# Ledger of designs, part 60: designed miniproteins, single chains, continued (5)

Each design is a single chain, and the fold is of that chain. pLDDT is the mean over its residues in the fold that is shown.

## One batch from the design tools (miniprotein)

Design m18061
Fold by ESMFold2-Fast:
Structure m18061 (fold): chain A 81 residues (1-81)
Amino acid sequence: HMRRVQAEALRVQVRGAEARRAGDAAALAELEARGERFEREHREALLAAEEVLREIAERYRDESGPEVVRRVYEEALRLFE
């Protein structure tokens, strides 16, 4: 059930990690707020997003580095369990 919510959370978290690296506090705050509201308001719709998580996670792994994706993935799972 919650795995699809965590899928979208992972995408937001990966973008958030990139914003943190760039030091863009405004972009980070917007991404985090959007992620929390997205999860809360679109919980049921996020059931369809589980497959998207897998694709996004693999894509960002190649672009952002595996350590970042793994950390964000594990943290996202903890946040939404």
Scores: mean pLDDT 58

Design m18062
Fold by ESMFold2-Fast:
Structure m18062 (fold): chain A 75 residues (1-75)
Amino acid sequence: LSKEEVLEITKILLRAVALEVELEILLKQGKITQEEYDEITKLLEEAKKYAKEGNVEKAKELIDKAQDILDDLLK
């Protein structure tokens, strides 16, 4: 992996971790259900897997999808 690819993967993984922490807080506050938490965390785990495999494009799509679902739930 190039230096640029490593930095891109790192940014994706950090974004996934930030979303996981946000989801834990929202679940504890009762703002999302356990089912919603499980569905979004599954997408984040898939995104981390693709990022580690070097598939940055697929990882980014999955994180964006997870963010969109969360944003819709909080409307």
Scores: mean pLDDT 85

Design m18063
Fold by ESMFold2-Fast:
Structure m18063 (fold): chain A 82 residues (1-82)
Amino acid sequence: SEELEKLLKELAKTIQAIEDYARRHLSPEEQARLRELLSKLVKAIRDKNFDEAIKYAEEIAELTGELGQKLLDTVRKIKEVA
C-alpha cells in the first residue's frame, strides 16, 4: 500500500524531529525514557502490535507535546491502513 509507505516515511521523519526536540529540551532522564519508548514503539509497529504501539505513542506525547501528538496520530492512521 502506497498509503502505508507514506505513513511509515512520515513516522520516521516525526521520530527524527522528536529526537532533535529531546536533545534540546528534555532532561537526560527524560531523554533515556524517550529512547526506550521509541525503541518499543518501532518494535511494536514491526510486529504489528498496533495497540501496544498506540500506548507507547501516548507516553511519548506526554513527554514531547505537539510532536508526540503528531506521532500518535500517525500511529493511529498506520493501524487503520495496515
Scores: mean pLDDT 90

Design m18064
Fold by ESMFold2-Fast:
Structure m18064 (fold): chain A 63 residues (1-63)
Amino acid sequence: SVEEKYKELMELAKKRDKEIAAYQAALEDPSASQAQKDAIRAQIRALLDEFNEELFKLEELKA
């Protein structure tokens, strides 16, 4: 059950990781405005926070 949930989370993570990678690339682009970079940073943080929370739930189930 925990292994199945972890596998499902990893598949979702692949999709989110592609989105995060695109945002990170945009942050490295010097042509992007400061305001846009600030907004992108906030989006990356939100996506990472959501993923980490799901990971912590699974880690608790293992303990």
Scores: mean pLDDT 77

Design m18065
Fold by ESMFold2-Fast:
Structure m18065 (fold): chain A 71 residues (1-71)
Amino acid sequence: HMEELKKNFEKGFKIAYEDGYVDKEVSVYVDRADGTTWKVKAKINEKGEVEVEIEQLDDADSRAHHAALAA
């Protein structure tokens, strides 16, 4: 579920950022077992809080992403 992925990503990103492994902002694409693709964007805001945004790509954008990976 999207909320579970968001929560796990927030926790992992915060630890990685505090340990110096990542910058204040990262974006990743998560390919789902059902063939959909989610874009996950995580950043540290001006207050030092972790913000995670998850966007589910539509079928056309998901196919374009997979075609780019195959090239």
Scores: mean pLDDT 69

Design m18066
Fold by ESMFold2-Fast:
Structure m18066 (fold): chain A 118 residues (1-118)
Amino acid sequence: APGLAVTVTALEAPASAAVGETLTVKATVAVTNAAATDATATVTVTATLSRGTEVVAEASVTKTVAVAAGGTATVTFEVDLTVTGAAGDYTVSAYAVATAAGLAEGGDASAGVPLTVT
């Protein structure tokens, strides 16, 4: 079945934060429509704050985007994460999922970026 292809092309987050601070994670996502017809994709980006293998905070933002047949659309997301727990070294990452009626789902995970919490 024709599907949506998703790539997280950029992830921006602060390098440091205080315990209890809310930080804004910026993700740029490219969505490619491999189908022969235009689609309206629902794109959800989930930003995650992790300490080692433990997920400490998570938030999601959803947007809709028109993607022409055989085309690619780029969408930017701002996801707010509140730093909970202890000071230490964390990783910020994002996962993007795109869905559209009649098309196979696409997803992509960003590389992690370091965050120091004091």
Scores: mean pLDDT 87

Design m18067
Fold by ESMFold2-Fast:
Structure m18067 (fold): chain A 79 residues (1-79)
Amino acid sequence: DATRRVQVAILDELVEALEAGRRSVTIDQRRMAENAGTSVGTVSRAIRELEREGLIGREGNTLTARASAEELRRRREEL
């Protein structure tokens, strides 16, 4: 499940950022697609789903956590 792999990677990076006192991470969507064995289209869709759920925001290649680390971890465990 490529969408799950992408969403897990995003949530894990954002949790790590929040634990380090940062709210945002910069991603490379092409690299993320390669790492997950999928397309940039699937990465974009996975990001849009997390945005629709209110968990993250996106500006270009920057993803910002809209929820607590606890909420992001909870969503990650559901994947």
Scores: mean pLDDT 86

Design m18068
Fold by ESMFold2-Fast:
Structure m18068 (fold): chain A 86 residues (1-86)
Amino acid sequence: STPEEQVEKLIADAEKLGKKEEAKERLEKEIEELRELLRALEDPAAADELMAAAGLPPLSAAEREELRRQLEERIEQYEKIIEKLE
């Protein structure tokens, strides 16, 4: 399933089970983890260490910027889900 389908299922399941607060807390935790990754990507040395730990080559400046953009988009997507759960 796509990430979008997983998100729609999470909203539907949270509504059916009356577990909106639990779903919100889980998403808030994931947003926090994504923000930590964004902070690491701001420092080229920290980004290189992160890639090395994953067994991946160092990111170019353009690749780092693209990954940062993708993480920001994911955070925005999760924040919109939290709004729908409220």
Scores: mean pLDDT 77

Design m18069
Fold by ESMFold2-Fast:
Structure m18069 (fold): chain A 55 residues (1-55)
Amino acid sequence: MEIELTEESRKRLEEVMARFRALNPDASEEEIQARRDWWLESFVADGLMEVEVRE
């Protein structure tokens, strides 16, 4: 299954990702992706982020 973010959720995720990059300039793309996935899971679990599940 693929999870597709709404526009609002995608914007929120982009903001936290941009901040993470700014605070961690030496972070690899792999670390950035791992952090993105962690936030996505946390936000979905807390109902803070709306997602559309695709098959």
Scores: mean pLDDT 67

Design m18070
Fold by ESMFold2-Fast:
Structure m18070 (fold): chain A 87 residues (1-87)
Amino acid sequence: IEVTEEKRAALEALAAEKKAKLAKAKSEKEKLAIEAEATAEAAAMFIEDKEKREKVLELGKKLAEALLNEKFEEAEEIAKEMEEIVE
């Protein structure tokens, strides 16, 4: 997969947004949630299938919620499901 200049600019924008959110985060849980959601958004940019892309974004949000609520077993299961989709 070759990263186009458009996708590179979008990744840079996501990185800047992630950095801004991390600067406002008050706890390690919030930082983990921000990282999880940003990772899902970045991965979704490389998925051509619309349904898979939407599923990865949905799972990213659920992963962030699980991390914020300290549901680490649920978070691990969601992360595994996401990895299977992006493979």
Scores: mean pLDDT 78

Design m18071
Fold by ESMFold2-Fast:
Structure m18071 (fold): chain A 70 residues (1-70)
Amino acid sequence: MEEEILSAKSIEEALEIFFKYYPELKGKDLGDNAIFWYFLSLLAEKNKDYELAEAYREKALELDPNNKLI
């Protein structure tokens, strides 16, 4: 997942990869979903926006501090 998302050529391709691994989240409100915020942190790292990536990772950890993917 992470490697594929970081290699995506567009945000649309990255979203398709995300929903391939988490199809149950498609069409749902993702504002309270820890894995979605972790996904946003990976996209921010790809864009070299490390401050934004850290903020999104902290948001993911606040929502699910025991998630092994974060």
Scores: mean pLDDT 73

Design m18072
Fold by ESMFold2-Fast:
Structure m18072 (fold): chain A 71 residues (1-71)
Amino acid sequence: MVTDAEVLIGMGEIYAGLGRIFAKKGLLEEAIEMYRKALELYRKAGPVAAEEVERVERELREVEEEKRRKE
């Protein structure tokens, strides 16, 4: 049976995956938006998603840094 936290984590994984695709395509602003949506969902899921939060926060920082370098 799927819990509310499992649904939130699943949705977060979809947004994180889209963020990675956009980042690889150089669509940095779109990648940032997708990663932020993923983080919102993972944080709402609570401590069970702590590893996913850490991973996506690192990926988001890398994309934001790349965007600053290209400005």
Scores: mean pLDDT 84

Design m18073
Fold by ESMFold2-Fast:
Structure m18073 (fold): chain A 61 residues (1-61)
Amino acid sequence: SMEEEVRALIREYYPDQDISDEQLAEIIRLTDLDVDFARSVLGRARQEGLSIDEVIAALRR
């Protein structure tokens, strides 16, 4: 499913972080299951050294 693909992207870009189910659900909600958008956002955030909480904060604005 697209949800599983987004979850896989989160684990790919943040494999060493202890990411909660709540954080995973929030990113899925904010990206509206758009895998291409999620890949773009997570890839850029990883390059810029942003944490998952900073990604969520940016997506909420």
Scores: mean pLDDT 78

Design m18074
Fold by ESMFold2-Fast:
Structure m18074 (fold): chain A 67 residues (1-67)
Amino acid sequence: SLLGPVRIKTARSYTATKPDELSLKEGEIVEGELLELDSRKYLVVRVKATGEVKRIPVEAVASIAPA
């Protein structure tokens, strides 16, 4: 299961369109805890650096690996 500690690599730059979304640069690595995965919509991640819970659209994700 990918739920739990993960490293997420972005496929492209993404600008947050909602307050609970994370803005991302292409090739950025986000470390955190994966709380929810809707493979057709978004990930819900507790970001390690901030402790904030944010959503990342699946279209912006290149890879997800266990941390």
Scores: mean pLDDT 80

Design m18075
Fold by ESMFold2-Fast:
Structure m18075 (fold): chain A 95 residues (1-95)
Amino acid sequence: SKADIIAELRALIAELDRLLAVGASKAQVLALLDRAIEIFKRAMKEGLIPVTTGIGYILRLIGLQIDIELNPDIDPVAVVRELRRLVEDFLKLLE
């Protein structure tokens, strides 16, 4: 349901806020990117956002996955900040 997806996105934001405070590993960030992609896909499948809008968000998340996996100089906390902004922006589309 829309309410379940909103609750999952809020829980994800809380977890991202914790990682911003204490630091994050690449493995933790990859797991959260996977979770965000799955939640965004479910919102699209339920018709809660336009498919074209949802694809744009998913492509940005995939770009962050590629960066964290392949860029040895990447700061995982910087990826957490960008992921949090994408999740918050997506949440606003549902409210």
Scores: mean pLDDT 89

Design m18076
Fold by ESMFold2-Fast:
Structure m18076 (fold): chain A 95 residues (1-95)
Amino acid sequence: MYAVNLDDKQLEVVEKVLNEKFTRVDSVEEAIEKAPKGAKVVVFGRTLGEAIANAQKLEKAGLDVVAIGTTSGKELKIIKPEETAVYVFTGLKRS
C-alpha cells in the first residue's frame, strides 16, 4: 500500500488510524508509475478539493484509493472511502 503527499509524522498518524503500513511516495505521478494496478493508496491535499482531485487521478490510473485527507491545521483530517467512490468523514480533525 502507498501513501502520497505525506511527511513522516503524517504517515504515522495515517498508519495508526487505518491500522496498515504504507510506502511513502512524493507525488501522485510517482504513485501512478511505481504502484501496481489495484494497489491500495491513501492521498492527501492541502485542501479537501485538492485531495479529491488527486484521488480521482489515482483511481483513473487503476489504483484503489482507501482514504483521502487534508494537511491543513495541526492534525490530519482523514476521509475513508466507503464502497468504491463514496467517501465518509472519520472525524479525526475539526476545522
Scores: mean pLDDT 65

Design m18077
Fold by ESMFold2-Fast:
Structure m18077 (fold): chain A 94 residues (1-94)
Amino acid sequence: SEEREKLFEEAEKKVEELLEEKGVSPEMRQRILELLKEIQEITREWSVEEQRKVFEEFLAALEAGLELGEEAAVQLMRKLKDEVKRRYEEKKRK
């Protein structure tokens, strides 16, 4: 839907702005943006409100991770993706 597309565009823009503000390397920016897209794909059948909450979790985890360093940020993003995938599998079973 148009609302869903706008939600992702806003999330991607906020992530890109944060990565630029923190001076994250181009390689790590690419990795983090790929993880955001993968989370979007996993949650594509979820409600817009549920996707919004997941994107908010992503931004919060990214901000916390970047305080520890770029590698820590990527690891936290991968952990969030794994957690989101687990939530997806649980929803799929019910």
Scores: mean pLDDT 83

Design m18078
Fold by ESMFold2-Fast:
Structure m18078 (fold): chain A 61 residues (1-61)
Amino acid sequence: SPLLEEALKHEGKTAREVAEALDIPADPDTLESAVLNVQRAAGLPADGVLGRETIELLLAE
């Protein structure tokens, strides 16, 4: 997916860092909560870091 390839450029960053870098008009706390929620639901460590598996789960098309 083109969206997955683009998102993987931000691997290792937090949701807040991505929101700031891309000037995303979204609440950073909401994005961080979504990342942590996805990580917990998948049984991954809830560290808030955008690893490959976390990115793939967030972009599950």
Scores: mean pLDDT 71

Design m18079
Fold by ESMFold2-Fast:
Structure m18079 (fold): chain A 57 residues (1-57)
Amino acid sequence: MKEKEIVLEAVDLLARRYGLTPEQRERLKEMALKLIDEGKDVGTVLRQLAAEARRLA
């Protein structure tokens, strides 16, 4: 599924950018997959992931 691949790549990029711990990265991954499974569009998911990563940093 292309959408899941995109959001998981974004989680990896955000984790590297903000220096997130493995536990924080896993939380972002869970959030990304949950939002996609709830039918949120990729753009909305990416914006929410970026905001959460910034909050965790």
Scores: mean pLDDT 82

Design m18080
Fold by ESMFold2-Fast:
Structure m18080 (fold): chain A 79 residues (1-79)
Amino acid sequence: SFEQYKEEVIRKMEEALSELEEYVKKQGLEKNPEIQEGLEKLREKLKEVKEAKSLEELEQAANEFVRTGQELGEIILKL
């Protein structure tokens, strides 16, 4: 069902965000402005997924979350 798929997506996104936040903290990168902006954007996309009422809305927000995570990963690797 849509609700089951949505719950699975939310769980995976929450796990990914938690792991990324922990990594940022361990590396002492919490005060980096680009990382702060990226983490806030990830939280916004997670909220959009939680509020999604259709597959299209959910997939759009989830895809933006993945893209933002990849961009943050690139920034972290260059530091």
Scores: mean pLDDT 88

Design m18081
Fold by ESMFold2-Fast:
Structure m18081 (fold): chain A 83 residues (1-83)
Amino acid sequence: SEAEKLREIAEALRKEFGPDDTVVTLKEVIDFIKKKAEELGLSKEVYLRIISALRRKFGPLDTKVTVKEVIDVILEVAEELEK
């Protein structure tokens, strides 16, 4: 399911960037999500929904975010897809 693919992306983010309090740029996170979405065959509609949610919440690509903040957005979208 698309929700399962989103949970796999969340786990991959922790593996790539480290613990929940790790600070990264929004650009680094989006670039990584794009790569993992392509590898997992995530639908373009769901991919664009995540990117839009991240950009709306955090703003420009040079914004500093924590791994946890990004994962929380991805998991919120995954939960919405299962309702």
Scores: mean pLDDT 86

Design m18082
Fold by ESMFold2-Fast:
Structure m18082 (fold): chain A 86 residues (1-86)
Amino acid sequence: MEAKEVFLRAAEVLEERGLLEEAEAFREAAEQYEAFLNDPSLSADQREQFEIAVEMARRIAEGEPFEEARRRAEERLLEIRKEKAA
């Protein structure tokens, strides 16, 4: 699925679960990240952040609980920061 569609599907799942603020954030992210997809000047760091966000959204869209998807995304962000802090 395209990244925008993944974010929109994640938003639908979050709305079903009563996480309305998180769902709205994912809908806004879909609009913003669609613009980023058309920007060839994205840095490697921005691309990694984007990939983590898409992965989180895909997991939520596939039925994973928000807290689990968020935890996994945070773990990956920490690993990236840890490697760069060396």
Scores: mean pLDDT 75

Design m18083
Fold by ESMFold2-Fast:
Order: C-alpha cells, then sequence, then structure tokens
Structure m18083 (fold): chain A 85 residues (1-85)
C-alpha cells in the first residue's frame, strides 16, 4: 500500500541506504504495516526496526508472500542502527 511504501521510504532514509530507497521506489508494495506513517515517524530508530521485523515475522507465520516482503527482508538484513532518539 501507499502507507507501507511511505513507511519503508522513511526507514530507508534514516538507514542512509540509497539502494534500499531505490528498491522501495521501484517496488509494487502490497499489504499493510500495523501502524500509520505518522505514528511510525514518532518512533525511535530501534522501535521502527522492531515494527518492520514483527511485520516480516507475521508474514512468514501466516504463509503470506507479498511484494513488500522482499523489501522488509532487505531492511531487516541491513546494518542496524540501535540508537534511541
Amino acid sequence: SENTKAILLDLAEQLGSQTIKEKVKKATITGELPISLEEFQKLPYREKLIVVLEALGNYFVKGKSDGHLIVLAAMALSEPKIEIV
């Protein structure tokens, strides 16, 4: 969805990864993260990463395969920033 795409772009920007940002821009994103963009932007980086990782886990557990799963996996496997803002 557009909400999920906006959230992933926000996280990619904080991660400083042009590669992930370009992948998100080009991807057809389906599915929903259980949080709004506004609420997501208020979270510290560590909590943002947890939200994305929990969503990825839910997709694996529920046997769902959506286009955004590849982007979520790429973000989960990137170099994490664990600073609290």
Scores: mean pLDDT 63

Design m18084
Fold by ESMFold2-Fast:
Structure m18084 (fold): chain A 80 residues (1-80)
Amino acid sequence: MEAMKEYNKKMKEEDEKLFDELAERYGVTREQVRKLLKEAYAGGSDEAIEVAAEFAKKYGTDTPWNKEILKRYEELKKKK
């Protein structure tokens, strides 16, 4: 938990920009984007990962955050 908090500080600005861009581009609230991405990032439900992967595919895959989500999505599909 402590190590994750320190890692999150490093990516805070990138996450903020990502949430803002996703909210603006898709006409949804930043709160909705943050909730879905946070759930998927924390290793939450399979559904949250699937939804986050759809957003990442449409928005773009260049960020480390989006690549991690897509990797988890591919692992989820491959495992099942």
Scores: mean pLDDT 64

Design m18085
Fold by ESMFold2-Fast:
Structure m18085 (fold): chain A 89 residues (1-89)
Amino acid sequence: MELPVELVEEKETGNKFTAVYRATSERPDSKILMEVQVKNAQSHVDVEIADEGRTRTVTVTGVYSEEELAKAKETKPEIIATAREVPLE
């Protein structure tokens, strides 16, 4: 079953950008499968996953080179996040 994905936080600081996505399962006995795609990608992108109770939080952090930062001021990176709830049994 598909879950709504919430964009919790999005910010740019110097040559870094951070976007935080959250999905919450409807059931305590299910797993969340979250997929993240980054378009107009920076030279380096990190993805961190944190699970707490029924909530999965995915943090995407990218670092720009000077050339990529200049381009990103005109063309924002596009992040597509999708989430699915998968029953355990």
Scores: mean pLDDT 70

Design m18086
Fold by ESMFold2-Fast:
Structure m18086 (fold): chain A 89 residues (1-89)
Amino acid sequence: SSMREKKEEIMRKSTERAGEEALKYAKEAVRLRKEVEKNPGDKKLRAQYNRKLKLTDLYKNGMLGLGKGVPSVLDKAKKTKEQVDKLLE
């Protein structure tokens, strides 16, 4: 296969991995939010929650950036973004 095809496959796999990480961290953030509400004085727990929100945003933005070169990959990335945003409502 051509170098272009290999580059597109790498971009697709990297975009999918970034999306999976964004969803993972979003779910962890939702769980931690519930724990923070139960333990409002726990500064370490609040810091972990804030860290998971930052990681979610980092991987979400990274996924969208990586997907730009391949339209089908970008469309899937946009759907994953919508899932992440809905989880964090």
Scores: mean pLDDT 86

Design m18087
Fold by ESMFold2-Fast:
Structure m18087 (fold): chain A 102 residues (1-102)
Amino acid sequence: SSQDQQQAIQIIDQIKRQIDTASRQQIRNAIPYLVQAARVLDTPQGQQAVRLFHQASRAQTDDQMRSLVRQGLDYIQQGIRQNPQRAGDVIPYLRQALQQLQ
């Protein structure tokens, strides 16, 4: 639904804000949930987000990890716009990711 799409985008924006202040461990804990969110979208953008999140989990610097996670979140946002019917299925995983960052 349009409400689910708007809610999912709002949670992504909250995650983006938390990434800047979150510890490396909090980000690592969030990544598995972001991967599940991206997979549920079943879009090429979602597949690209999964690759970026796997790269983020192996990143050697905090800046590289944060940059890769932000890129992955941008792809999730694009995937939600392409497949808005999946937005509701994505929300629980985005909420779990946000919880790990707090």
Scores: mean pLDDT 91

Design m18088
Fold by ESMFold2-Fast:
Structure m18088 (fold): chain A 81 residues (1-81)
Amino acid sequence: MTPEEMAEKFVERATEELPDYKEKIESRKESIARAFELVLKGSIDPDVLVEGLAEYFKEELGIPEEDAEKFREIMREVLNE
């Protein structure tokens, strides 16, 4: 799976589960693809990516911890495919 395909799957699942953030998530698809690329290259640990992106969404989008946990779960599912 390419970083672009991983980002597409993440965005699709995340916008289905958290539709209130759809436009904000879709606008960050390229940045999400670059983050997955870092994991595939071995430049970052998958758990560090999951926590880093969840914290980024909490700070930048103001999402609550409950929704951030859903992002963590979706990211882990995509990374394990």
Scores: mean pLDDT 81

Design m18089
Fold by ESMFold2-Fast:
Formats: structure tokens, C-alpha cells, sequence
Structure m18089 (fold): chain A 74 residues (1-74)
């Protein structure tokens, strides 16, 4: 369905944003913090505007947490 296609697109978008935060965290902590702020704003928008927003946001938060744990283990 169109909603499922949009959900898949949103997941891909959020995964890309998480990757940007992680990449920036290695070289520019201030940029990483700004990118994380934008990610959190986008997550709030997704929760407000999409029927599956809560599910999509939860998945994104779990991915972000895993990525940040992996980064700290370096």
C-alpha cells in the first residue's frame, strides 16, 4: 500500500540520518549534536504525521542506540 511504501521510505531516511550522526561523531562532536537534534525533530514529526509513526520511531531509536554503543566500543 502507499502507507507501507511511505513507511519504508521513512525508515530508509531515518537510517541515513543515523549514519550521518555516527559519521560526524568521529570527527566533529558539535556537528553530530546538531544532526542528532535534527533527527529527533524528524522523529517527532513522523510520530505526529504517520499512522505507524510510533513503530517507525521506536525502530529508529533502537538503531541509534546500537550505533552509539558500537561507536563507544571503538
Amino acid sequence: SAADEEAARLRAELEAMIAEVVAAARTDPQKAQELRRRLEERLREVVRTHPRGGEIALEAYELLAEAQRALRAE
Scores: mean pLDDT 84

Design m18090
Fold by ESMFold2-Fast:
Structure m18090 (fold): chain A 65 residues (1-65)
Amino acid sequence: MELPTSEKTKFMKEKTGLSPGKATGLILRVDIMNVQFETPEDQELYKKVKEAFAELQARQKELAS
């Protein structure tokens, strides 16, 4: 079972300040393209995005159970 897009959008904006699309783009750029962080703030944002996706996945698993 999948969370509604509106809930995903609200969750990501509240946790990271980014839309789900922008958050996914950040993950792809860092993990696939091996982009280096220029500032500690960018590294912290990346960590928050990864944590938010992990939390969202856990919530989706609860709904699927």
Scores: mean pLDDT 71

Design m18091
Fold by ESMFold2-Fast:
Structure m18091 (fold): chain A 65 residues (1-65)
Amino acid sequence: SAKEESLQVAREVGLALIGVAARTSKSPEDRETAIRSLLEAGVSEEDVRAMLAGKLSPLEVARKA
């Protein structure tokens, strides 16, 4: 439904923003915190590694979770 679709988009956007932080934050501590947040949200370690290597976008990772 439109309601479920809206909630899914909000979740995907939130996870994608965390993925951007994992790749681009100037602080190593902030990057590590973002990586841990993705893993706790159910993103696989393989997908996190692929995103950090530039093989997957943050949005693609968010959609797979």
Scores: mean pLDDT 83

Design m18092
Fold by ESMFold2-Fast:
Structure m18092 (fold): chain A 86 residues (1-86)
Amino acid sequence: EVVPLSPENAAKAAEAYTDATGEAVSAEQAKAAAEELAAHGGSLSFEMEDGKVVGVHGVLPHEKRGVVEWEARVIDGKWVLSGRVL
């Protein structure tokens, strides 16, 4: 199940982030982050399995690199980060 970080979905995205990290994030913080990300043509989503966050996928515009796609997933109980230039 995919939970996108959007202004309308900020509360659920904040819950997903809190579950993934153990750090409480408010819906207001998530909404502000979603609005800033969208203003730059980027996106972020949380991949959930059995009510737990198991992955994060982001697409961010970069001034010198064009568009950067990055992904983090839980592999063998550890977070692993990868990224590429589109």
Scores: mean pLDDT 67

Design m18093
Fold by ESMFold2-Fast:
Structure m18093 (fold): chain A 106 residues (1-106)
Amino acid sequence: MMLYAINAEELLRDFSEEVVERLERVAREQGVRPENLYPYVVIGLAELGLLKGRAVERTVRAARYVISQYADLDKAEREAVRLTRALLAGDIDAARKELRRFLSLF
């Protein structure tokens, strides 16, 4: 487990337990560990201006670095924002679709 993923989970749970529960649901349905996705939802919330501060900035920077080694950063960030919007709206069908798109970039 990457250390930044632990910080991402704490940041998300402090923001919204409902968003975390929705993310964990769609992650389990796709056979993905939620711990691998928490940092990307933090990116989405930061891009939407909903999460701020030094811990958020550090988590986003670490997650961006990891993406840049394995995938197109701009595409991954756009899909992370779309996934995050679906989770915030409680649109589980949209969240499933955007998670599949996000995972296809890796």
Scores: mean pLDDT 83

Design m18094
Fold by ESMFold2-Fast:
Structure m18094 (fold): chain A 71 residues (1-71)
Amino acid sequence: MTPEQEEAARRVARELGVPFGLAAAAIEGLVAGVPKEDVVRGLVLAGLPRELAERLVERGLKELEELGIKP
């Protein structure tokens, strides 16, 4: 991850109260071009409630778009 992607992951983790590792995995997946639905599914399989997984992915995408970072 770039420092900007890491900062985005840290902000999303803090805002939603999720572990940094899960936020970082979501950001890395999104940057790598993994579809949003597949990232959400992976987070749910890792133990996050679906609503929280969806919020994490949406916040992560918003952060990446604001920074101009794309896959």
Scores: mean pLDDT 81

Design m18095
Fold by ESMFold2-Fast:
Structure m18095 (fold): chain A 68 residues (1-68)
Amino acid sequence: LKLPASVLTGLLLILTTEPMSTAEITEYLNRALGGRRVSQAQASALLNELEAKGILERNADGRYVAAR
């Protein structure tokens, strides 16, 4: 999944303050990418990649947060 830098930056800013599930992030990406439908599978693949890079982590509830 290719994200514009502005969309990725916006997502990371939100995840600094609010933990989000894969479903919630999928909805955010669909809205932010205006007219491009993102599946949960595509969002999950992106989130797994960002987690592997140490950009995101999962909290105790399995929700994604910005790594800090």
Scores: mean pLDDT 78

Design m18096
Fold by ESMFold2-Fast:
Structure m18096 (fold): chain A 80 residues (1-80)
Amino acid sequence: DPATLVMLRLIALDAEAWVLLNSKTISPEEAKKRIEQIKKDLEEVRREVAALDLTPGQRARVDKLIEEIEKKIKEIEKNI
């Protein structure tokens, strides 16, 4: 199911952002590279989401995950 795959990808991206946010051992250069990759992957997921016919419940979960990922990215960028 494409909606399920998109949701799993968002969960994975959120987990990656959480790891970066909570790690002080990753170099600023490595953190920047990983953030840029997360941003690219997030934009790909956004394009896929725009093409999907999601239920209201699926849309709410997707929107919340995207917001949480964006918030973590912003916090990481302030810390590097």
Scores: mean pLDDT 84

